# Designs tried in a protein design run: designed miniproteins, single chains, continued (5). Part 19

Each design is a single chain, and the fold is of that chain. pLDDT is the mean over its residues in the fold that is shown.

## One batch from the design tools (miniprotein)

Design m16667
Fold by ESMFold2-Fast:
Structure m16667 (fold): chain A 55 residues (1-55)
Amino acid sequence: EEERKKAIDEAVKKLKEAGFTDKQINAFLKAMEKLNLTPEEIKKLTDLAIKHRKA
């Protein structure tokens, strides 16, 4: 759980830097918590969200 929370903190930083709003970031966090994603999955989804926004 501690490692997962750390991955979430890093995801928030990356999403904020990519231009996501606080509401969008909170929605992602809620989805990740509901799905009980692993740290690796959290990082992967964060990268995908950023790439999708850039495209």
Scores: mean pLDDT 77

Design m16668
Fold by ESMFold2-Fast:
Structure m16668 (fold): chain A 65 residues (1-65)
Amino acid sequence: MEEVRNELLALIDSGDVEKARELAQKAKKEGKLTPEDIEYLRRLATYSRDPRIREGARAAVEALK
């Protein structure tokens, strides 16, 4: 669980929006993201001061719909 979150955060930080979206979708299907992980991503999408992190986190959150 933590391993997938850390990998997703690394993709978000690197600015690889497409890979972040794909990993989030796969992690949702596999049940590897907790409600706390999803809440953390939502906070990053809304409140992060880094535009790269906001965009990647937003894409990941959209994939979790």
Scores: mean pLDDT 78

Design m16669
Fold by ESMFold2-Fast:
Structure m16669 (fold): chain A 67 residues (1-67)
Amino acid sequence: AEEDFNKGRELARQGKLEEAVKYFEKAIEKDPNNVDAYMGLAATYDVLGEEEKAQEYYKKAKEINPE
């Protein structure tokens, strides 16, 4: 889970946004409470211009950790 999240961040830094999405999704699949993975996925969709998807994942992150 942590490894998939870290790989997603690395791919996002390289501009490989579609691949980053896949690794963040894997991180969420292994740990559905991984707030950082939801935030990473939301940020990646925001950069891709997928505003509605970005908002959905930001909302999910907030539901898991409202602080």
Scores: mean pLDDT 80

Design m16670
Fold by ESMFold2-Fast:
Structure m16670 (fold): chain A 61 residues (1-61)
Amino acid sequence: SAALARALVMADLGVPEEVVERALELVRQGRYDEAVRVLMEEGGLSREEAEGAVEAIRKLS
């Protein structure tokens, strides 16, 4: 579920909720590269962390 994916990203990476919600919307649209970029630029994650977060969201959706 989107709520579970959001909770895991917040717990593991400390990303702001607004950024997580935007990334979840991008993943739902199949825009994975844009979701990674948003998590890096607005969430403060490394590329590796952002890629891992997007993969986790995809597997739990």
Scores: mean pLDDT 74

Design m16671
Fold by ESMFold2-Fast:
Structure m16671 (fold): chain A 69 residues (1-69)
Amino acid sequence: SVEEKIKELLNKAEEYRKKADEYRALMDQYVADAKTTGGTALANAAKFGRKWLEYESKADELEKKAQEL
């Protein structure tokens, strides 16, 4: 059913949001570390920030697909 497909998409979007939150937490940790450590911590923060945005984008796409059904 359409309702079942919507539920599956939203459940997958929630999984991606949880992964995004994990990467955001790692980014925040490295941003804090960069205040004392410098460049290496900033590079790691940027890496995890990109992963956070990637998973947020994936969740947004699934939520949009659910809205279009």
Scores: mean pLDDT 87

Design m16672
Fold by ESMFold2-Fast:
Structure m16672 (fold): chain A 62 residues (1-62)
Amino acid sequence: MEELRKQAEEALEQGKKALEQGNYDEAMSLALTAMRLAKEAGDEELYKQAMELLRQAVEKSV
């Protein structure tokens, strides 16, 4: 489970970077990956952060 949490944190960080670079498709993909991993790890705060990243990427993607 700690591996899943670390993978979720890494995906979230990579997704935030993709969002900052305007790569919205990559940011959405990474946000979905982070949401899945956070849910499996049972980390509600990580899941919430990943959902927020997804929302922002979708809103900016056109």
Scores: mean pLDDT 82

Design m16673
Fold by ESMFold2-Fast:
Structure m16673 (fold): chain A 84 residues (1-84)
Amino acid sequence: MDPALEDRGQDAVRRAQDAALAVRDSENAGRAIRLYGEAAGHYQTAVDLGRAGDLARAQQHLALALQKADELLRLADEELRRKR
């Protein structure tokens, strides 16, 4: 797998974890935890597939991880704006 894309995926999952933690006391905490789990799961699958040489499926799961992380970051941003 492309090291730059793998690094981007890892960074996105880390930001998603921080975002889920930031909204843990909100009414959207359950959705945030689910989105984080989906992002982390797809990222782990992408890394495993990349190591196995299945680059096409690795790229697909990396894209899904980035999509779920972005959804969580938007959710957290909206929640934090309403509280500030």
Scores: mean pLDDT 83

Design m16674
Fold by ESMFold2-Fast:
Structure m16674 (fold): chain A 60 residues (1-60)
Amino acid sequence: MEELVKKLSEKYGIDPELIRKLIEKVQEAMKAGAKTLEEVQKATGISPAFLKLVGEELMK
């Protein structure tokens, strides 16, 4: 998690705290029953590209 937050923060120039919050929102949406990128995007409003990248890491 920490390495992923750092990598994404450096790549996109986004505050690491914001990256953590985005990952947490994705996890909460998935726990609430969202099983596809489309469902998570509807629940959170997060970019599909970001969701795909985070989803690949979280599914390990």
Scores: mean pLDDT 73

Design m16675
Fold by ESMFold2-Fast:
Parts: structure tokens; C-alpha cells; sequence
Structure m16675 (fold): chain A 65 residues (1-65)
């Protein structure tokens, strides 16, 4: 999936936090992409909580407003 910094994305499923750098999410959580870490991972910020963390791209979908 093609993500860019500033994209608004939605969590497609519940995600458990597996490391300190990761962010735990619930399906339907809305996030902002802050940085592209690599081909598989992005740094995101929760718009609800303001918490930041790394999340797999495969579990996110771009929100088209």
C-alpha cells in the first residue's frame, strides 16, 4: 500500500503491542502517518490519544476524506 507522511489511516484489525516501539491499536482507530520507517512499517500517531508508535503497513488502510 502506498503511504506518505501526513496520510490519515485506519486500523483494519486489533493490533497488540509486541515491543516498546510499537503501538497497540483497535480496529477502526484513526491515525496520522508521521514517517515511513521501511517497506513494511510506518511511524504513526493516534488522533484519539496522541500516542506514537510503529505499526505494520499491511494492517492499515488510507482514509479518503
Amino acid sequence: MDFKEGDIVEALEDIEKKSEEELALKKGDILEVLEIIDEERVLVKSLKTGKRGIVPKSKLKKVDL
Scores: mean pLDDT 80

Design m16676
Fold by ESMFold2-Fast:
Structure m16676 (fold): chain A 56 residues (1-56)
Amino acid sequence: SADAERLRKGIEEALEKYKDDPEALKTVLRIALKEARKLNIEDVAEEAERLLEELE
């Protein structure tokens, strides 16, 4: 879906932009996770959760 593609692209861009800023990356990932859950996009929600766990 267009929403899933947009969220995945946002996560990829954040990983590149904030690779040296984990707090900013966590903020973007939390927003993406919340939006993915609201839209029931499980793949993106799981990816955001996994990335957040790696940064904890």
Scores: mean pLDDT 84

Design m16677
Fold by ESMFold2-Fast:
Structure m16677 (fold): chain A 81 residues (1-81)
Amino acid sequence: SPEAEARRYLDIAEELVKKAEEAVKNGDISTAASYIVGAYLALVAAQVLQPDLTPEQRARMEEIRKRIEEISKKIDELKNS
């Protein structure tokens, strides 16, 4: 179902953000950036499959977006260090 597929994409986005956080801790900027791009694409896929998000899915998506923003900022800090 589209809902089940959207949930799978949210799960993928969360895993990719986790891998990006790990890559940032290791100083692997290029790897972290690639995971963040993948996470963002997974979020877009979830929204396309389920345009009307449930409150739970909306909360998950916002949390993932915040983590993406935090990691993007950290990548920028590492590039300038």
Scores: mean pLDDT 84

Design m16678
Fold by ESMFold2-Fast:
Structure m16678 (fold): chain A 64 residues (1-64)
Amino acid sequence: AAAYDAGRAALAAGDHEGAVAAYGEALKADPTFADAHFGLGRALEALGRTEAAAREYDWALRLR
């Protein structure tokens, strides 16, 4: 929960690299956390990492 909340805060602040790190930690704790995959996808897309973002969005959709 704490890592996911940190990811959301970083994304809201425009710290996309910090959001990637925080959501990555949330997914280490629970790799089935759909909202963390979605958040990671948004952060990666903002960084121009389109292929990585698409993979995370696919995971988020599969886990819903």
Scores: mean pLDDT 83

Design m16679
Fold by ESMFold2-Fast:
Formats: C-alpha cells, structure tokens, sequence
Structure m16679 (fold): chain A 69 residues (1-69)
C-alpha cells in the first residue's frame, strides 16, 4: 500500500466522520508502522488532510501525511 492509498483512506474518513475520523485512522496507521507522534501532531495532520480532501487536492493530502510518516 502506498502513502497515496493511505492518504486517500484518511481523506475519505475525514469526509465521512470529520477531523476526528481522520485523526483516528492516522493514529492506527502510526501504531502499525511503529511511529510515535503527539495527539496534537496527529490532529493537525488530520485537519490538513481534511481541508485538502474538501478541495479535491489528493497531492496536498498525500504530502501532509508524508510529513508525519
């Protein structure tokens, strides 16, 4: 699975469940990869991915998620 696939999943979660849905999925991804991030960093990334998702900008969403990974 590529980072673009993960960013698409997070974007869809955001569009369906808001920023909280996006942040929950980001947290699960980070746990699976063994990456540590603060709740504040996760929520900020979720907000950025959600804003890009609303704008239809998958490239922006992917780049925002890559910064956290």
Amino acid sequence: MTVEDLATAVAVAGLRKGVKGASELIRKILDMLGIKASDEEIERTAERVYEYAKAGDLKGATEALEELL
Scores: mean pLDDT 84

Design m16680
Fold by ESMFold2-Fast:
Structure m16680 (fold): chain A 115 residues (1-115)
Amino acid sequence: MEYTDLKEQLLAIAEASAKVGIDTLEENGASEEKIERARAIAEEIVEALRNAKTREELEELVERWAKEAYEKVLEALRKAGNEKGIENAEKGYESAKKSLLATLAGSVTALVTLA
């Protein structure tokens, strides 16, 4: 995929995934403060993608957010005592590494929802 096409695809996926996360928070009755934090995280992600100048920067951003999202998901699962969920999250994280677009989609949704 050409750099420009990759950047456009990542931007579209980030915006769509952020919307899914925010809609999920609104449907579950999240506080206005939590929704504002979620929107701030979404804007930061979109701005970082827009400011990236190389394919390497795009890949590094996605990998960084994937790790951050994974750590937040594990923390939430540990607080819930969900041992099977922890095992599944670890397997999911390794599998997602095979697709940059899928990795971004999952990472943005998790980061926004867990804001």
Scores: mean pLDDT 82

Design m16681
Fold by ESMFold2-Fast:
Structure m16681 (fold): chain A 86 residues (1-86)
Amino acid sequence: AAQAARDAAVRARLEEMRKELNAHIEKISPEATELAFELADKTAELIHYIVGYLTDPSEELKKKADELIKESNELEARYHQVMADL
């Protein structure tokens, strides 16, 4: 079966494309790149708490999700401001 070889080829190509895109973005705005990574990290954490809340609805998980939504919105607004200056 060539499944592992196909998966490896797809991953290698996607990684190459990501490196090329990131290199170009960093040359344009290192600040925008940093904000994009921070937003991605908070989005991943937010998904974890949203899924947790949907499977076991607790006020603690809801509050944490709400806090992360607020922080993500603030980072998104900052990202849009930086990108508007380009």
Scores: mean pLDDT 74

Design m16682
Fold by ESMFold2-Fast:
Order: sequence, then C-alpha cells, then structure tokens
Structure m16682 (fold): chain A 68 residues (1-68)
Amino acid sequence: AAKELVKEAEELLKKGDYERALELAIKALQIDSSLIPEVRKLGRLAREQGATSTAFKLYEAIGKAELA
C-alpha cells in the first residue's frame, strides 16, 4: 500500500538513505496524492536531520503532485 511506502521512506531517512527515501516518497505520491500531508512530514524530518537538499526535493515533489 502507498502508506507503507511512506513509512519505509521515513525509516530510510532516519538511516541516512536519502536517495531511496526520496524515491519511495515520490512513488507513494504517484499512487495516492492524499498522502501529501505525510510526505510533507517527511520533508520536515529531513530538514530537522540537516538533509536540506532532500527536504527541498520532497517539497518539490509535493508541489508537482498538487498541480496534477
């Protein structure tokens, strides 16, 4: 389920695997755009961890999903 992809992305972010976390978050948004709030939480978590580039890319993906 798309919600499982968001949970896995959160776990990957905590482990520092930013590239895979970003891929799963984007995939989740493509499956279910109602997950925008959950992915926004991932962006905030990435910023809190100092992964500013990853946070920016997550917010960019949210913006694209909102336009679709």
Scores: mean pLDDT 82

Design m16683
Fold by ESMFold2-Fast:
Structure m16683 (fold): chain A 61 residues (1-61)
Amino acid sequence: SLLDEAVELAREGRLEEAAELIKEELGMSDEGALYMAKAAQVTGSRDIEELERAAVRLVVE
């Protein structure tokens, strides 16, 4: 899936490319997609719910 590709790009530090794929797959804002990409880089998770929880922690912390 595009999400699996986005997670791999994020893990490689390619956050802008990962964010674009997340934006397309999930229909999120640029800001939301970037935090999701950062969450994917930190966690390596492919679970949308886990990524959303991690992204929220990155905004708060």
Scores: mean pLDDT 79

Design m16684
Fold by ESMFold2-Fast:
Structure m16684 (fold): chain A 65 residues (1-65)
Amino acid sequence: MKIDEKEVKRALADMYEALGRIYEKQGKFDEAVELYEKAANLYEEAGDTEHAQRLRKKAEEVRKK
């Protein structure tokens, strides 16, 4: 059975987004930004451009803190 590479990338993106939220809650904004950017890149590669744009905007806002 062929593993859907797009589905795998989306699952990884979900994990990085969740981890980014954890670091943001801990006040580790630099680490949160890196995780959100990594998640955004994976969502874009998975074809979820809207989710990727939201996370890139979120990363930019967190970076300003």
Scores: mean pLDDT 82

Design m16685
Fold by ESMFold2-Fast:
Structure m16685 (fold): chain A 60 residues (1-60)
Amino acid sequence: LEEAREAIRKGDYEKAVKILEEEIKREPTAEKYALLGEAYFKLGKDEEAAEYFALAERLA
């Protein structure tokens, strides 16, 4: 997760999405979905961002 957070901090949202998708394949968690939602929101993909934030809320 720290690598994905670092990518978001650096503004490399495409890299963050790739890391988070691989992490979610191993173990889906509310935190991972929330970070993926943030990355999609920063990329301007508001619909995808909303979906992942909803998934994060359901798992929390």
Scores: mean pLDDT 83

Design m16686
Fold by ESMFold2-Fast:
Structure m16686 (fold): chain A 81 residues (1-81)
Amino acid sequence: MTLEEEAEREYARVKADLEARGQPEALSLFDKLVERAKTPAERLGLARAIRGALDSTGPGNSGDVVEILRRILEQLEAARA
């Protein structure tokens, strides 16, 4: 399996999880994060970071998911400024 295939699979899993939770704001933030990830390696790293953050969140708190995604986006934007 290529790095590109692994990145797309992880990305699809994270997106499906967020869609299943019915979180439009989280999906919007996720799309912005994906826009910042320009390579398959960056997308894989981003998807894994988001997965780890979601796994560290308590069961089913939608607000915490939005906050986690917002924080990751802010960190990525700060790193590029």
Scores: mean pLDDT 71

Design m16687
Fold by ESMFold2-Fast:
Structure m16687 (fold): chain A 71 residues (1-71)
Amino acid sequence: RIEELLAGYPKVTRDSLETLVEALRKAGVPEAELEEILSKPALEAHQELSRRYAELHPEMVAAGREAAAAL
């Protein structure tokens, strides 16, 4: 699982990856996609998660507005 994959990385790298994974989870990225990315070496995983976050940032804002409107 994602937490197990994150535990496999060095502490310093793991902190950065955890932040990106949580942001992408909140944006609705499927767990299976996150697990595939985290199966890669630390540098490649970090680069892919960072790219995904940048691509989804506008969608995450839109999703937040939609959720707020439902209140």
Scores: mean pLDDT 69

Design m16688
Fold by ESMFold2-Fast:
Structure m16688 (fold): chain A 65 residues (1-65)
Amino acid sequence: MEEYRKKADELEKKGREAAAQGNIDEAVSYFEEAAKYYKLAGDTEKAEHFSRRAQALRDAAEAQA
């Protein structure tokens, strides 16, 4: 359980760094993985939050096409 939360926190950090660098595809991937690990850790609220954030970034990128 604690290992999943630690992995999720690490993936969240990588997602934020990728987004800051403009690497939107990588940010989406990291946020989706973070959501998966937060769900495994039992943190459903954070899992939903990062899943929605990944979807919002994907939708925003498509809207600029």
Scores: mean pLDDT 81

Design m16689
Fold by ESMFold2-Fast:
Structure m16689 (fold): chain A 67 residues (1-67)
Amino acid sequence: SMEALEKAVELLVKEAGLSRETAENVARGIATLLAEGWSREVIVQYMVKNAGLPRELAEKVIDILEE
């Protein structure tokens, strides 16, 4: 949902210090991988390695986007 996407963006800006544009791209990327049926663990590993997110933050973002 757009509301879940906005919550994920706000969390990434506040806790990861990302710009709003970068946070939107990251949140949309995670939402797309979830919609394509990628496993939670694979998405977390991808975001940690490629976006530099702490594992705990990546998991919180996934939890929000799965609402």
Scores: mean pLDDT 83

Design m16690
Fold by ESMFold2-Fast:
Structure m16690 (fold): chain A 80 residues (1-80)
Amino acid sequence: MYEFELTIEESGIKIKVVLSEEGEVLDSEQLSDLVLSENERLALQEAVKYIQEKIKNKEEIPEEEVREFNGLKVKIKKLK
C-alpha cells in the first residue's frame, strides 16, 4: 500500500489518499476543515490520477513533488 498527503499550496487544502500496489484508491480523507471549490476538487482528482498512473506503470515515485493540476499547485508527499 501507498499513502500520500496532497496539499493545494494556494489554499492549504489537504487530503490523505491510500492506494493499493495496483494503484486503486482504498481510502481518502480530508485533513483540512476548508470547503473545496470545483477547481480544487478537479486539481486533487488529477493529482490522484497522476499518482495512479505512476504506480500502474511502475515508475519512480518521489518522496515529495509539487506539480500543477487544473491551474493549482499540488504538493504530493509520499508517507509510505
Scores: mean pLDDT 83

Design m16691
Fold by ESMFold2-Fast:
Structure m16691 (fold): chain A 61 residues (1-61)
Amino acid sequence: SSTEESIATLIASSPSREVAITALRHEIALIDEEMKTASPEEQEKLRKIREALERALAELE
């Protein structure tokens, strides 16, 4: 999916595993902030993106 491809690109473009982990955590934090004001339909989309980011983070840790 586009989300998984974007995550893979972010990881591949990162100079280190530590930088990739920091970037993924930052993206999750941004999604958590966006979810506070999002509609129910947008929250479902954001949850799926967040789950993909969480999976990528787990694979790196």
Scores: mean pLDDT 83

Design m16693
Fold by ESMFold2-Fast:
Structure m16693 (fold): chain A 79 residues (1-79)
Amino acid sequence: SEIVEEARELFKKALELKKKGYDTPANVALLHAARAIELATGAVFDGLTGELIPDASIPVNEEEARAHLEKAREIIEKV
């Protein structure tokens, strides 16, 4: 999905920010990007491997996923 593709790219960008020493904003952006993926898919996102583990306890919520995506984007652009 578009949300998952954008969130994965934002997650990669946040990892690059972390490598540059922007630990706090990078960690917050990583959290929002991961949540966007999880809420768009109904799965747990493994930030180390990029794998999605289906979890029926995670409700799919595209509106909340988009909100987290926008938060991640805002944080990355502000740095």
Scores: mean pLDDT 87

Design m16695
Fold by ESMFold2-Fast:
Structure m16695 (fold): chain A 55 residues (1-55)
Amino acid sequence: LEEERKRLEKIVEEATKRSPAAGQQARDAMEQHLARLQRRYDEEVKKKIEELLKK
């Protein structure tokens, strides 16, 4: 997850230096992608922890 963020950040920064609009679009796509991955990961982790705590 962190590695993916770093890669996308580099792309966003390069795009922003060339075109601010392209940078914003890349940033929005990155945020949406990372938010989806984090939410799913957090839910799966919580699910496993709760199952372990179940009884």
Scores: mean pLDDT 75

Design m16696
Fold by ESMFold2-Fast:
Structure m16696 (fold): chain A 76 residues (1-76)
Amino acid sequence: EAEELLEEARRAAAELLRLEAEGRGASPEAAEARERLARLYEEVRGDPELLARLEAVLEEVAARHREEVLAARRAA
């Protein structure tokens, strides 16, 4: 259960960041990704250990995406 939840968060966060990088942060797809992340946050809010793991996953995804965006900008 917890692993599935964290993997869903990883996918939703990665998709949202990708859409935002493409200038599609206001798209329906980005809104769906944000809604999914909000629901996952609500689900784990009562479990401080799981919340910490969720935040670590989101931070890892953000760092990885930041590297990708910087590499793409350097290539342009």
Scores: mean pLDDT 79

Design m16697
Fold by ESMFold2-Fast:
Structure m16697 (fold): chain A 73 residues (1-73)
Amino acid sequence: NPALEAVRRAVEAAAERARAAGLEEEAERIRREGAAAVEELGKLPEEKQKELAPKVIAALEGAAKQAEALAAA
């Protein structure tokens, strides 16, 4: 399932960025919410997973940037 695997990789990447910024609690939140998003995507047809995965990945990248910005303040 390439779409779900891409989302799982994006969750780990975003969580690692938050952890590297010193926001360990935020990293765990990203992992928990990311895992829930993967589970919900997994309930959808594969074509919907392919459609929605890029949007979920973009949201995860946004969360990581937000964490980095907060750590820099």
Scores: mean pLDDT 84

Design m16698
Fold by ESMFold2-Fast:
Structure m16698 (fold): chain A 71 residues (1-71)
Amino acid sequence: MTEEELEKEAEKLEKEGKELEAKGELVEAAEKYEEAAELYKKVKGKEEKARKAYFEAGMLRLKAAMEKVLK
């Protein structure tokens, strides 16, 4: 894929992650953000977006773990 295609795919994965988060599917949402981060990492100049996506994924996994402990 071109860098432009990688960036568009990463943006699509971020949107899918937000939709999954809205549905309460926190682990699935985290996986989408992780995939988006991996694609951003391959695009020059998108390192900040990659870090932010990894951070969002980590937060979602933490929220999922907390919900599991409470249940």
Scores: mean pLDDT 81

Design m16699
Fold by ESMFold2-Fast:
Structure m16699 (fold): chain A 70 residues (1-70)
Amino acid sequence: TKSLVEKAKETLEKIKKALQEKDYETVKKLAEEFHKIITEAGDISEEVFKEVKEVKDKYGEEIEKIILEN
Protein backbone atom coordinates (compact mmCIF):
# COMPACT_ATOMS: atom_id res chain seq x y z
CA THR A 1 0.00 0.00 0.00
CA LYS A 2 2.56 2.60 1.09
CA SER A 3 4.94 1.43 -1.64
CA LEU A 4 2.35 2.34 -4.29
CA VAL A 5 1.89 5.79 -2.73
CA GLU A 6 5.66 6.34 -2.61
CA LYS A 7 6.00 5.20 -6.23
CA ALA A 8 3.24 7.63 -7.22
CA LYS A 9 5.00 10.49 -5.40
CA GLU A 10 8.33 9.72 -7.06
CA THR A 11 6.72 9.46 -10.50
CA LEU A 12 4.91 12.79 -10.04
CA GLU A 13 8.12 14.45 -8.86
CA LYS A 14 9.84 13.28 -12.04
CA ILE A 15 6.91 14.52 -14.13
CA LYS A 16 7.14 17.91 -12.41
CA LYS A 17 10.85 18.17 -13.20
CA ALA A 18 10.28 17.15 -16.83
CA LEU A 19 7.52 19.78 -17.14
CA GLN A 20 9.91 22.45 -15.85
CA GLU A 21 12.43 21.30 -18.48
CA LYS A 22 9.63 21.32 -21.12
CA ASP A 23 10.50 17.69 -21.91
CA TYR A 24 7.01 16.63 -22.98
CA GLU A 25 8.17 13.24 -24.29
CA THR A 26 9.44 12.25 -20.83
CA VAL A 27 6.28 13.68 -19.24
CA LYS A 28 4.14 11.46 -21.48
CA LYS A 29 6.09 8.30 -20.59
CA LEU A 30 5.96 9.07 -16.86
CA ALA A 31 2.24 9.93 -17.10
CA GLU A 32 1.61 6.46 -18.57
CA GLU A 33 3.44 4.90 -15.61
CA PHE A 34 1.41 6.98 -13.16
CA HIS A 35 -1.83 6.00 -14.91
CA LYS A 36 -0.93 2.33 -14.39
CA ILE A 37 -0.28 3.00 -10.69
CA ILE A 38 -3.70 4.64 -10.27
CA THR A 39 -5.46 1.83 -12.16
CA GLU A 40 -3.78 -0.88 -10.08
CA ALA A 41 -4.50 1.01 -6.84
CA GLY A 42 -8.20 1.14 -7.74
CA ASP A 43 -8.24 -2.62 -8.27
CA ILE A 44 -6.55 -3.27 -4.90
CA SER A 45 -8.74 -1.19 -2.58
CA GLU A 46 -10.57 2.11 -2.21
CA GLU A 47 -8.19 3.14 0.59
CA VAL A 48 -5.09 2.70 -1.59
CA PHE A 49 -6.83 4.49 -4.48
CA LYS A 50 -7.70 7.41 -2.19
CA GLU A 51 -4.09 7.81 -1.04
CA VAL A 52 -2.75 7.72 -4.61
CA LYS A 53 -5.42 10.21 -5.70
CA GLU A 54 -4.42 12.62 -2.92
CA VAL A 55 -0.81 12.55 -4.16
CA LYS A 56 -2.06 13.24 -7.69
CA ASP A 57 -4.22 16.17 -6.56
CA LYS A 58 -1.34 17.80 -4.65
CA TYR A 59 0.76 18.10 -7.83
CA GLY A 60 -1.79 20.31 -9.47
CA GLU A 61 -4.09 20.56 -12.45
CA GLU A 62 -1.45 20.34 -15.19
CA ILE A 63 -0.22 16.87 -14.30
CA GLU A 64 -3.71 15.54 -13.53
CA LYS A 65 -4.99 16.74 -16.91
CA ILE A 66 -2.06 15.16 -18.77
CA ILE A 67 -2.65 11.81 -17.04
CA LEU A 68 -6.41 11.82 -17.70
CA GLU A 69 -6.04 12.80 -21.37
CA ASN A 70 -3.26 10.30 -22.08
Scores: mean pLDDT 67

Design m16700
Fold by ESMFold2-Fast:
Structure m16700 (fold): chain A 65 residues (1-65)
Amino acid sequence: SELEREARELAAEAVDVAASSKDVEMIAKMTQLIVELFNALKAGDEEKVRALIDEMRALIAEMKA
């Protein structure tokens, strides 16, 4: 689905951002969000997936600042 594609593309960006960061606390937070996102995708919980996408986008923006 389009939502699954968006989630997978965002997760790939999140992994890259985490790998490039030196902030261990932010890396840990991002890793937890990635795990939760894939668990929500496996469960078919579209509402949870959308919420986690928004949270992940916010953290990516913070880590890039």
Scores: mean pLDDT 86

Design m16701
Fold by ESMFold2-Fast:
Structure m16701 (fold): chain A 95 residues (1-95)
Amino acid sequence: SVEEIRKRIEELRSRVDGLRAKLQEAKTLPPEERKKAYDEIDAEVTRLGAEADRLERQILADPSVPKEVRREVAGVLAEITLLHIYVLMEKKGLE
């Protein structure tokens, strides 16, 4: 249902917010501990992205889903992608 899709979007956004919080906390750590934290966040963001991709594919296959909901899913995917890019840039800075 559209309500179940909206709930899944909210769950994805909450997880993105949690990962952003972890990323800010990781920045306060010494370089070696920070690298490990970034590796863990990278793995979590990768899994989150895969879940969001599956949701988008399900939505694209269903013509009954409103355009507003489709835009919300695309928005979450964009947020996850930007977070992943940021984490990778931060990891590279520690080499």
Scores: mean pLDDT 86

Design m16702
Fold by ESMFold2-Fast:
Formats: structure tokens, sequence, C-alpha cells
Structure m16702 (fold): chain A 70 residues (1-70)
């Protein structure tokens, strides 16, 4: 049981770290678009970052639910 909990925690941490990197890249692209006055492209990247965040939260939530069942 303990080994399985560690596995799920490691997976959740990895999901969070990978999502964080992707979100940062998308926010940087959004800021670059804003500097160029391209508000539509900036909004697109911001929306993509929000989707990445939401997906990661859903995945981490599922992993937390699995840990709670142990």
Amino acid sequence: MEEKIKELRDRAEKVGREAGKKIQELYNKSKEALKKGDFETAEKYRNEAEEVRKKAQDEIGKLNDEMAKL
C-alpha cells in the first residue's frame, strides 16, 4: 500500500511539474504577442494555458482519489 501511495504521489508531482512548464511557455508566448499588439494570439495562448492547467488539476485529482481509496 505505501509503495503504491508513493507511486501515485510521484505521478501527481510529475503531472504538476510538466503542466507548469507548459503553462509558463504559453504565458511567455502570450506576453510576446501582447508586446506586438496581437491581442487575439495572446488570448489564444492564455486560453491554451488555462486548458493545460485544468487538465493537470483533473489528472492530479484522479490520482488523489486513487490514494484515498487505498
Scores: mean pLDDT 84

Design m16703
Fold by ESMFold2-Fast:
Structure m16703 (fold): chain A 114 residues (1-114)
Amino acid sequence: SLAAIYAELTALWERAGRAADAGDWAAATAYVRRALELLLEALETNEEFRAAMKEHLGRVARLSEEDAERTLEAYAKLLRGTPLEEAKRGLVPEGQALLDAFAESLAEVEAALA
């Protein structure tokens, strides 16, 4: 369910933060990788999660349904390892800004775990 996905993502991020605070970088990295894997799976396979994310992007970033869908696909591409500039192609400026912010957050997490 959508609620179960949000609960698991929240728990994984909380565990990652506690592991990092304790200096357990191996555990922190494993929890982060699991959270990103779960997020990618939800974006690709869960219709309720995709619908909730499209509604959220439409409300917060004022994206059309089509532009929100393209932005979610770009998030999935980035999580699969597609280069940022390639994943950004075809997105409206608001979608590109969201993808840039997401990529920066991923880079900060990766740097903190190094």
Scores: mean pLDDT 83

Design m16704
Fold by ESMFold2-Fast:
Structure m16704 (fold): chain A 60 residues (1-60)
Amino acid sequence: SMEELREVIFELAEVTLRLIHAFLTAKYDEDPEVRAQAIKEMDELEKRGNELAAKEKSLL
């Protein structure tokens, strides 16, 4: 449905913005614990982004 496609696109946009934020935190934050958490978050977001991209393709 168009609503489901819009939801997937919105989630992809959110995941992309979160990934950019996590990347910047991983590279530039002064706290090594915060950087380590950001690296883990990037891995999780990359997996979620791949799932959403696959779902988007199935709806097109």
Scores: mean pLDDT 85

Design m16705
Fold by ESMFold2-Fast:
Structure m16705 (fold): chain A 55 residues (1-55)
Amino acid sequence: SPEEVREEAERLIKEKPPQEAIDYLLEMKSAATDPEEIQVLQEAILRAAELAKKE
């Protein structure tokens, strides 16, 4: 569900280095078929990428 995907994305961003979080999020997005889940993952990828630029 979009809610579960959001929770997992937040966990990855919190627990992983930004570059690793991006890789996991991209894999999740490639497996996702629900448009809402894809949108949540896209937003998470953008957030993780912004964090990676600062580090």
Scores: mean pLDDT 80

